Designed miniproteins, single chains, continued (3). Designs and how they scored, part 59

Each design is a single chain, and the fold is of that chain. pLDDT is the mean over its residues in the fold that is shown.

## One batch from the design tools (miniprotein)

Design m10163
Fold by ESMFold2-Fast:
Structure m10163 (fold): chain A 81 residues (1-81)
Amino acid sequence: GSKPELTEEEKELAEKMLEELKPLIEKLIEAIKNKDWEEAEKIAKEIEEKLKKYLEEYNNPNAVKYVAGEIIERAKKAYEE
C-alpha cells in the first residue's frame, strides 16, 4: 500500500500533523478543483516544507510518510474528479 502500517503512537502523531495541515490541504484541494495549477504548486511546496520540519522535529519517518501519502491520495482524487 502507499501508506505504512502505523503504531498507535504514530497514528496519534499523524492525526496531529493532518489536523495542523488541514487548512493547507483544503486550499490545495480547492486549487486543484479550480485547475489553478500555480496556486496548487505553491501550496504543495508549503506542505512539503512543513512535512520536512515535522520529520526533523519528531524523527518519525512512518508518520510523516503516512501524512504525505494521505495528502497525495486526496490530491489525486480532486484531480480525477
Scores: mean pLDDT 84

Design m10164
Fold by ESMFold2-Fast:
Structure m10164 (fold): chain A 55 residues (1-55)
Amino acid sequence: SAAEYLAQADRLEAGAAALRERAAAATSPELKAHLLAAADAAERLAEAYRALAAA
């Protein structure tokens, strides 16, 4: 349902925000890069869920 897709998008966006906070605190450049990549992937997936909810 559209509500389920939106709920999943919200959870993914919250997860991405948490990953970005962890990246900001990370002292390792490699860990920072991986956390930011994971956040970007979660945000793209959230966009896909929002598009499905709008269809």
Scores: mean pLDDT 91

Design m10166
Fold by ESMFold2-Fast:
Structure m10166 (fold): chain A 81 residues (1-81)
Amino acid sequence: SKEEEANKLAEKALQLLGEGRELILNATTPEQYQQAVQKLLEARRYSLEAAKLSDPEQQKLFLDVAQGLDLLAQQVAEEAA
């Protein structure tokens, strides 16, 4: 049950990261970069929710992924400004 929910959240995070990366690669306007930032922040949120449902070792991995997504979102947001 918890493992199934964590897996769904992790899958959603990966999907949103993929969408965000696609937006970054095709971005030519500030608005498109802002859309990419939103996708990355959504992916981060799902990764954090997956961490809550995980054992301590898996939780660390999901928290590290969330941190990486936050840093990437910050870099993309700077490019949009």
Scores: mean pLDDT 85

Design m10167
Fold by ESMFold2-Fast:
Structure m10167 (fold): chain A 62 residues (1-62)
Amino acid sequence: MEVSVEVQIARMVSDLIEKQGLSEEDAYKLIAKVFGLSVQTVREMVEKARREAEKEGKEHLL
């Protein structure tokens, strides 16, 4: 299965929170900087990935 950019970003955010102890906002800021996106765009991508995972039963991707 192909992993979308939204799912990859959501996983990176989760890794930063769990492994580095960053807040959700700080994780979004770091990912935004790395990918050249806005914090709002990262938040929307994470929310979309979570919604799609719930809808398709692919929670293990997040």
Scores: mean pLDDT 75

Design m10168
Fold by ESMFold2-Fast:
Structure m10168 (fold): chain A 57 residues (1-57)
Amino acid sequence: MSEEELLEQVQILLVILGFPPELAEEIARKLLETLSEEELLDVDTVRKRAQEILAEL
């Protein structure tokens, strides 16, 4: 999967999980910087890390 495709998929997942759509791109970019591709496929890992990132914004 390309970085662009992965970024789009993570943004969609974040919106489904109830994160603000206006912050979804910023959160997704930070997730891509800190998590492996395998970790980005784990919904629980993504949700937990995204909550931590959102708290820092």
Scores: mean pLDDT 80

Design m10169
Fold by ESMFold2-Fast:
Structure m10169 (fold): chain A 85 residues (1-85)
Amino acid sequence: EEDAIVERTRAVAERLAKEYKKASGLDKEIIEGVFLIHLAVTVVSAKNAGRPDLARRELEAAAEAFEKQGVKDMADYARSLADEV
């Protein structure tokens, strides 16, 4: 179950990173906003569920996906959130 959740987060992050790299203007801002909201919900949900370990794994997977695609700022943000969990 946890591995499936982490892999889903990684896949979503990779897809968003690819779309973000190709986007410009408002579309790029929307993609960024959607991802930031997703990361914030991940942290809050994990805290409420008593599962900071799962949140950290999801955030690290997202950071890896963004880094692979060259979106370093988003990767660094995801890692900073992982450190706060």
Scores: mean pLDDT 79

Design m10170
Fold by ESMFold2-Fast:
Structure m10170 (fold): chain A 68 residues (1-68)
Amino acid sequence: MPSETQLRMGAAALRLVAERGEGVSLDAIARAAGVSRATLYRHFPSKEALLAFAGELARAGLIALPAP
């Protein structure tokens, strides 16, 4: 089961990518999730890893997809 922190990071990543595109920074995602950039990197070594995880959460119904 993903932690609350991981769910928060995944939700923030999907939301910001939907709003700003794939050019959104990890720092912006960390701020939206309420965590430090160091904490984000501790859980996910790259933006690609975070987005893959966020996609899995959305697919599993654990977080909301950004509405079209």
Scores: mean pLDDT 75

Design m10171
Fold by ESMFold2-Fast:
Structure m10171 (fold): chain A 70 residues (1-70)
Amino acid sequence: AREEAIELIEEAIRLLREGRVEEAKELLKQAMKLAPEISDMLEKAIELLDRGEYAGALAGLKEAIRKLKE
């Protein structure tokens, strides 16, 4: 469900703030399965994390949450 995807993305943001990048990426992969309508946004966030672009990844995750709430 969309609410479950939002919870996973919010937990991923928390893990990223703690430097737990691999755990955050696993939660984002789970969120992609629950909310395919934002899977491209989450995939882009994972790419940014793989490049060490954490600020860009966080911004993308916040936009994904916004889209799911609308």
Scores: mean pLDDT 86

Design m10172
Fold by ESMFold2-Fast:
Structure m10172 (fold): chain A 73 residues (1-73)
Amino acid sequence: MLEAHRLLVMGMALARQGKYDEAIELLEKAIELDPSLTAQALEVMADIYERQGKFEEAEEYRKKAEELKAQAA
């Protein structure tokens, strides 16, 4: 469980550095280890796509994250 959270934090740090491909890879690994992190990881992926100018993909990932949060509420 700590390992999955560590990958999520590292993915966020890599995204801040502009290492988008590496960030996405770590975020996907975090989801594989702990599916409860899926909504948080999808939000970070949406931010990455928006920074790359992929606005349609960013919106799609944000929508998926919101739907998962709604199911958990």
Scores: mean pLDDT 81

Design m10173
Fold by ESMFold2-Fast:
Structure m10173 (fold): chain A 109 residues (1-109)
Amino acid sequence: MKEIKELAERAIELAKEAKKLAEEGKLEEAIKKLDEAIRLLEKAAEILRKEGKDKEALEIEIKVGIAQIYIGLARLLLKKGKNEEAQELLIKAAEILIEAAKEALKFAG
């Protein structure tokens, strides 16, 4: 379970960095860090499923899915020049991904 710990810890760091970037108005940079965190969490969920931990994998997948919806909406808002609304959604996405990564850490030990 060392692999899940490493993936989850990196996802926490990336999501926290994304939240800070979004708060600073660096929205495109925030999106890149959120996309990286999502990739790591999807890999963690895959490992959990291979280990028979389907319920834990599903909890991570649901939170990742919600974060992806917020990021998708933020991308649409950015195209319309609604940067403040996009910023709020990216901060929410980052917070959800931090929660998902912390849950992955709990089951890694």
Scores: mean pLDDT 89

Design m10174
Fold by ESMFold2-Fast:
Structure m10174 (fold): chain A 69 residues (1-69)
Amino acid sequence: SEAEALIEKARELIEEARKEEDPEKRIKLAEEALKLAREALKLAETKEQILKAIAVALAAIGLIFEAEL
């Protein structure tokens, strides 16, 4: 489904953000992941998809917070 594809892409961006040493690039990757997670949440058809999208969104928010230090 489109929601699952967006969730997977957002997860990939989260993993890239975790490996990124440049805080500006890290924030940008995490912001892109958050945007995709929000789109996935709008398209989510199952409870599992909703929970996965929320989990990815929370991970992205955490990375943005850490990178701002």
Scores: mean pLDDT 83

Design m10175
Fold by ESMFold2-Fast:
Structure m10175 (fold): chain A 81 residues (1-81)
Amino acid sequence: MSKEEFEAEVLEAMADIYEALGDILESKGQFKEAAETYRKAAELYREAADVYEGVNPEHAQRLRERADEIEKKAEELEKKA
């Protein structure tokens, strides 16, 4: 893998961890904390997408779409909190 691909994979893995943490917080009814955690996951997916843009633009687009969906989920949870 290129250095850029490795850096992007690390950012994506971090985003996956934050998304999983958000899911746990949501399952516990901690909607405000879940929303904040999901927003961090979306930010990291967008950072990974920016790195991927130069090496794998198709994967970059998928990560941006995932970030958009997670951000919408965070907005819905904030309305419930």
Scores: mean pLDDT 86

Design m10176
Fold by ESMFold2-Fast:
Structure m10176 (fold): chain A 65 residues (1-65)
Amino acid sequence: VTKEVALEISIIGVGIEAGASVEVKLEGDKIKVTLHAEDEAKARAMAEEIKKLAKELGFEVEVHF
């Protein structure tokens, strides 16, 4: 499993666990994540967790919600 695939799976897992839908797109060396959650506070918490995971794997991430 590549680092990109591992990060994508982790991001999707965070979204599912929080009851949100997540879209992940790779754009060059940047990962774009779109979160669809009813609760903005929950979406913001997920965004922070996703940023932490991406940083640990060495990726730049852009999160939209």
Scores: mean pLDDT 72

Design m10177
Fold by ESMFold2-Fast:
Structure m10177 (fold): chain A 70 residues (1-70)
Amino acid sequence: MAEEYLKKAREALKNGDEETAIKYFEQAAKLGNPEAYKLLADFYLKRGDIEKAKEYSQKYAELVYKEAKK
């Protein structure tokens, strides 16, 4: 479940394993979890990867907008 991937990603971040954390966040995002997109955007902003941060932020906004419409 997406929640399990988020938990594993946070544990990887605590251990400094950023690559593993990204993989788990990406899996949670693929399962349709909007929070995973927001966390990926924040992560890439901290890394200085503005383009990827912008892309994930737009995906987050799209999912939130889609839900508000329903």
Scores: mean pLDDT 77

Design m10178
Fold by ESMFold2-Fast:
Structure m10178 (fold): chain A 64 residues (1-64)
Amino acid sequence: KVEELYKRVKELADELEALGETITAENFRKRAEEAYKNGDVETLEKILAESERVVAAVRAQRAA
C-alpha cells in the first residue's frame, strides 16, 4: 500500500515536470520519499491528493 501511494505520487510529479512545473515536482518527490521511508500512509495519501489537485489546476490553466 505504501509502495503504491509512493509510485502514484512519483507519476504525478513526472506529469508536473512535463507541464513545466519542475520545482513543484521535485518538492512532491522529496516529501513523498520522506513519508515513504517513515511508512507514513496518511501523509502519503495527503501528498497524493495534493499532487492530484495541483496537476488538475495546472492543466486547467494551460487549457484556458
Scores: mean pLDDT 81

Design m10179
Fold by ESMFold2-Fast:
Structure m10179 (fold): chain A 59 residues (1-59)
Amino acid sequence: MTVDLRDLVAEAERRLAAGADPEAVARELGKTISEKTGLPEAAALQLARREVELLLARL
């Protein structure tokens, strides 16, 4: 399955804007990235945390 990472990032941004816990958003995003790309969960979580930090910086 081809993953549209932009859609996943947009959903994370929406949740953060709605006041969701950043660590919870990072865990959900990391899990989804791992499941859809085959990336190890630890690596996917690191990518997700970085994306969440970048999204928070622009909100």
Scores: mean pLDDT 78

Design m10180
Fold by ESMFold2-Fast:
Structure m10180 (fold): chain A 59 residues (1-59)
Amino acid sequence: MDPAALEAAAREVAARVLADPRRAVSEQEILDIVRRHGLPDSAVPAVEALALRLLLEAA
């Protein structure tokens, strides 16, 4: 898995959450972001974990 693509996807997910924290980001939106960054669908859990870490570090 490409670490740069994984980080880019995670940052996009985190940015979506920060833009509207009242609206949950759906699993389908995360999957679409993962696919746009050229990652396999199996990367979704890794992207979610990294995005959560980025959000916690931003708080």
Scores: mean pLDDT 79

Design m10181
Fold by ESMFold2-Fast:
Formats: structure tokens, sequence, C-alpha cells
Structure m10181 (fold): chain A 61 residues (1-61)
């Protein structure tokens, strides 16, 4: 489940246009921190200027 959420978020980063804002909802602070680090790394590697926000909450809400 956790790996699937990270992979989905990573895909959104890669497919997003430059300057886009991406908000990801994670069910725990630990997962939110992991996702944020992964997405920031991917955005940097792809050379994209994205605003990445990860918040703790219910991802199905």
Amino acid sequence: ADSTLVVRAAREVIDAPDGAKLTVVAPSQELADAIRRALETIAKAEGKNLEIEVVVGDPAA
C-alpha cells in the first residue's frame, strides 16, 4: 500500500507541468515525510520547478 502511494505520487510529479502545485495526502506523518523526500528528489532529478505539499490526513477523504 505505502509503496503504491509513493509510486502514484512520483508519477504525478513526472507528468505535471513546470510550475504546478501538487498536494499529497498521507495517512501518517512517517509516510508523509517519506513521500515528501522522494517527490522532492524526483522533481530535482527531472529539473522541474514544482510546489510539493504533503499533508497528514485521510487520503480517501
Scores: mean pLDDT 73

Design m10182
Fold by ESMFold2-Fast:
Structure m10182 (fold): chain A 84 residues (1-84)
Amino acid sequence: MEELEELRRRREELAARYSPVVSEEDVEAAAKENPELLEKAEELLEKAHEYAREGKYEEALEEYREALRLVEELLEKALEIAKA
């Protein structure tokens, strides 16, 4: 639970960091250019929830951590679009 809360806090930090400088249009543009990143992140989040439901928290945390990496990558691409 503590590690899952750490990942949740990381997600909130990413939102706070990028939301003021990246618009929804920028994120949509980045997702359109990188549809595999969004699809993969969603698949990993679904898998993480499934593992957590089964009580396999270590596996759930790994999938969730990987999903957050993909979300951060997508936000970085959106930020580059916003800067352009």
Scores: mean pLDDT 76

Design m10184
Fold by ESMFold2-Fast:
Structure m10184 (fold): chain A 99 residues (1-99)
Amino acid sequence: MAESAKTVEEAKKRIEEAKRKAKEIVEERLANLSVLSPEVLEAVREYYKSLLILLVLVEVAGESAKVSVTNDGNINIELSEEPEIIELVNKELEKIKNL
């Protein structure tokens, strides 16, 4: 069972691993799709973004991740006590949202 990332370099490695896992999952699950409409392609893109965000958060936080659901349905995840790691993850999440 993995601990949360303790350094910026470890966090970067885990983000890259999350990206690799997300690509493999999407490619494996979509391997049997022979024709995609624009609407299906957009749904696939949103699925990929959501999966990538989740995997980045999980890989960086490890088993120490604290997850809570707010009354308005928002999910809060406590990633790390290290501000530099939190900043790195937030920057990466913004890049993912803009894919």
Scores: mean pLDDT 71

Design m10185
Fold by ESMFold2-Fast:
Structure m10185 (fold): chain A 97 residues (1-97)
Amino acid sequence: AMSEGERLIAALDGIEAVIETLLLVEKASPEEVKETFERMIDFLIGRIEDPEMRAVLREFKERVVEILETESDPKVAVEKIREEVAETKARIAALEA
């Protein structure tokens, strides 16, 4: 079976794909994307037992929410969110190393 961190990294890739599709393909509003993102990330945070991993995901949530609230260009928002996903995945991998 996958480790908790490996499952979490896969889930973050899924969240990134959903956000990209909603913003770039579906042309959803940042507010609608924020609601969908918060439901997905809160579900993941609620399933984490490790308090350090939980803290990393909460920080990730805050950064993505800020991007969605402050960035008006959906392409720029997606690029910034991809960077946050990459950094968060690296932090999760480091906690398992």
Scores: mean pLDDT 87

Design m10186
Fold by ESMFold2-Fast:
Structure m10186 (fold): chain A 94 residues (1-94)
Amino acid sequence: MKELERKAARLLTAVAIAVTGLELEHPDDPAVRQARDLVLEAIKLFNEGKYEEAAEKLRQAADILEQTGTPSARAVAELVREAAEIFEKLAKEK
């Protein structure tokens, strides 16, 4: 469904904004930077139509953010995980 594709794009945008906010809040946290880099890789993979690979990068980013233990990082991890689930659904829609 093209609606899943639009939802994936919107969630990916929201994830990028949220991770940028975390980086501004915690500029010296290597875990936040690592998660940001994984989100950037997921954006590149999404633009290439590689949804299953993008989902994998998003799951890795979410796991890292959950390990930081801050409430804001946990909220962003939940958003990233939701995006990964939508990307997995897109990968199955062939």
Scores: mean pLDDT 82

Design m10187
Fold by ESMFold2-Fast:
Structure m10187 (fold): chain A 96 residues (1-96)
Amino acid sequence: FGETEPPEALVAALLEAARAALEEAERLLEHAETNGGSQEELNRAHLLIVSAKMLLAAARVEADLHGVALDPAEVRELEERIRELERRLDELEKKL
């Protein structure tokens, strides 16, 4: 057989990438909340949140296509983090 990457590894990598994007967005929003944010910083945070949403969606699609079981608690954690960051971003943009 040809060398094939396990679907589980791809799903795990997508979830890890989503988590990393959310961590960077959290860092940017924390800085903006403390020191005042620029539109450029808020735009960067927005892009990271959108990227995390896309990566989570890709992980779910790949999991479904290959019969990989996702941890519902991990998916909920990431979705809750996304919603909270979207709320924080909206609140900061209203102050700009």
Scores: mean pLDDT 83

Design m10188
Fold by ESMFold2-Fast:
Structure m10188 (fold): chain A 116 residues (1-116)
Amino acid sequence: EKEKVLDEVLKLVNEAGDAITRAQELIDADPRVSPEARAEIRKYIDEAIENIKKAVTALQNGDYKKAYEYFKKAIENLRKALEVARSAGATPEAVEALQRAIDNVEKAAKIAKEAS
């Protein structure tokens, strides 16, 4: 059961990572998004990625409670990135990619919470 939980969460984390990469590529290529907004979005994405890494490490150590807390922090930062991207006039495709990242991390968080 623990190995299946880790495999399911890693799949969701990888899908979230792909979505984050896509969103960042679209935002970085968008001349309508200011350099200041781009830097703020990058800051929140970097904080989300660090919390996802900490959550995965906690899961590998069997600490599902700690993993859930780190996934919540990642979701909070991704939501902040999404707000800045929307306000900065990022494309619907970039906004959808950030939302897809949030949805996948939320599913990972739910699995961690249910396993704790």
Scores: mean pLDDT 90

Design m10189
Fold by ESMFold2-Fast:
Structure m10189 (fold): chain A 63 residues (1-63)
Amino acid sequence: LVGKIMRATMPIPQTSEDDLELREGDLVLVLEEVDETRVLARSLVTGRTGIVPKTALEVVGDA
């Protein structure tokens, strides 16, 4: 998933300072796979970086 552009399929609230808050339809660039269920991503909307669950994202393309 590193280097992929992904779209949020649902709203994602920020529950900790490490989390990335996303609205449905927001695009992110995947920077790192943290574990089997989470990625470190940068929002292309806000420019913020944080952790996002993989289940809330869909692949759109390459960066």
Scores: mean pLDDT 81

Design m10190
Fold by ESMFold2-Fast:
Structure m10190 (fold): chain A 61 residues (1-61)
Amino acid sequence: SAEDLRRRADETSGNKRLALLSGATLIEQGRLDDARAMARHYLSSDDPAWREVGRLILEAL
């Protein structure tokens, strides 16, 4: 699941890439509550691109 986020990050650039890599790192560190909080934050965005980032992080959990 963390590897899935890293693959998705390779297809992206800028702040979205960094967000996906941050999500992967939290999951790898076992910080699952922090990863869920990050996903919920992005899912609440008005920007559909950021909601997609949140969905990918949530799916990786």
Scores: mean pLDDT 86

Design m10191
Fold by ESMFold2-Fast:
Structure m10191 (fold): chain A 68 residues (1-68)
Amino acid sequence: DKERQERLRQLEKQGRELSESNPELRKVTREVAEKLRKIGDGIDIGLKLKQEGASWEEALKAAGEKAG
């Protein structure tokens, strides 16, 4: 969905502007980006478990463990 992609780009731009004005936000933004990368890998394993009939709780737990 291009509309969702556009919203994400706008949020990223706003986050970048805020980070430039506040060094503390810059650090938080970096930490969030790192966690999101790990979560991406976790989502893949969670989705596979759900497709195999696992509950949402079990899938989310596995995704969280994979994400760190």
Scores: mean pLDDT 64

Design m10192
Fold by ESMFold2-Fast:
Structure m10192 (fold): chain A 79 residues (1-79)
Amino acid sequence: KEIPSLPKLEEKDKEKEKEKGDEYEKKGKEAFEAGKYVEAAEYYEKAAAYYATAGDYEKALESDINAGLALIQAAVSQL
């Protein structure tokens, strides 16, 4: 999918993406606490993507790290 250039609406789009990132990060934490590590990783990955599109690369990196940790925990839980 291609995202067309929409310069006059970019700020509103970034605000929405950041809000979605916060929502998915919360879902990721809830899933992680519930032992649903694969679901937690998927939520954190979505949060990272939304933060990145919002230009918040620090939060995107943090969410990506959390996704990686959740995947490690999921792998360990199979042992």
Scores: mean pLDDT 79

Design m10193
Fold by ESMFold2-Fast:
Structure m10193 (fold): chain A 64 residues (1-64)
Amino acid sequence: VQALADEILSLPPERRGEALVEALRALPDSQRSALLGAVLAGAPPEEREELKRAAMPVFQSLTD
């Protein structure tokens, strides 16, 4: 998943959220949190909240 996270992070900021959501939906459940974590770790702090918000619908079933 790190290579996919690196590819998403190489996109312009305005495209990262959409690419992240599409990638998450294409992955098995077991890899979705790993991809989100890798993207967030590589993203600037100011982008992390926006990326989490974009990904939130994909993780609805994982939220307590």
Scores: mean pLDDT 75

Design m10194
Fold by ESMFold2-Fast:
Structure m10194 (fold): chain A 83 residues (1-83)
Amino acid sequence: MKEEAEKLLKKGIEAYKNGDYETAVRYFEEAVKKAEESGDYLLTARAYFNLAEAYRKLGDVEKAEESYRKGLEAWQKYREKVA
């Protein structure tokens, strides 16, 4: 699961860099799903933050804000285990 999420995250980032924000969203949505299934809070946060940026580029501010909130929640859970 983790390796699959990381591969999807990489593909999403490549699509984002190429300006293909719709494709980036699809990869980041799948990356979020795989990261959540793996229980990896850091990977889940990374996927959500990238998803939020892709939604912002598409002008979907509401979905971007929702993704940022979910990413922050995952990041907070990650920090609880490290600090």
Scores: mean pLDDT 85

Design m10196
Fold by ESMFold2-Fast:
Structure m10196 (fold): chain A 129 residues (1-129)
Amino acid sequence: MRVTLILIVEVTPEDLEAVAEAIARGAAEAAEALRTEYGAEVRFVVFLATAGDQEMAERLSRRIREATGENAVAGSTRTLEDALAGARLARQALAGDLIAVAFGGSSPESVREAMRELQRRAGELLAAA
């Protein structure tokens, strides 16, 4: 069974590296838990609302794939509104997956909380399927 975790983050350039580490760590923890408990395949989609830094988004995608062994894509947008629109389009494109969505805020701490929330929601969806 497959579950897609969508994370939306509004972050400043100064916090990008710390936020990317929090996302990659949270993704690794979620992938391991959901695979171990439910036998689930996990997909990660991340929208970074941060001045359109596409190189950082591509680096984050690679870090998540390396940490989890799972499919991951990240995109950068200039505004939170564009990131939210991207998340809505991703939900439509991934019709047929179980989908959990969370807003990670703007700090490494809030991102860690959002990653735990994504794992919890995904577990609930997998248990109900």
Scores: mean pLDDT 80

Design m10198
Fold by ESMFold2-Fast:
Structure m10198 (fold): chain A 76 residues (1-76)
Amino acid sequence: MISPEELARLTDEAVMILKAAVEYVVAKNALKRGDYETAREALESLRNLADEAEKQGFTEAAKYFRDKAEEIEKQL
């Protein structure tokens, strides 16, 4: 059975993944309309989320967030 501590950790990881997904969509939509300022802000948020995920030991999530950030940066 899942412990309260493990459930809290899984919830934190899920929240970070959801936040990253939102920032990625914001960045992609901003790029499509030529809003490079919003795209850069979303890129910075993705990088911050990747750093936070790495610090919390969510290494695969951090790698995924960094890869998505690199995709956005190449389009700026």
Scores: mean pLDDT 85

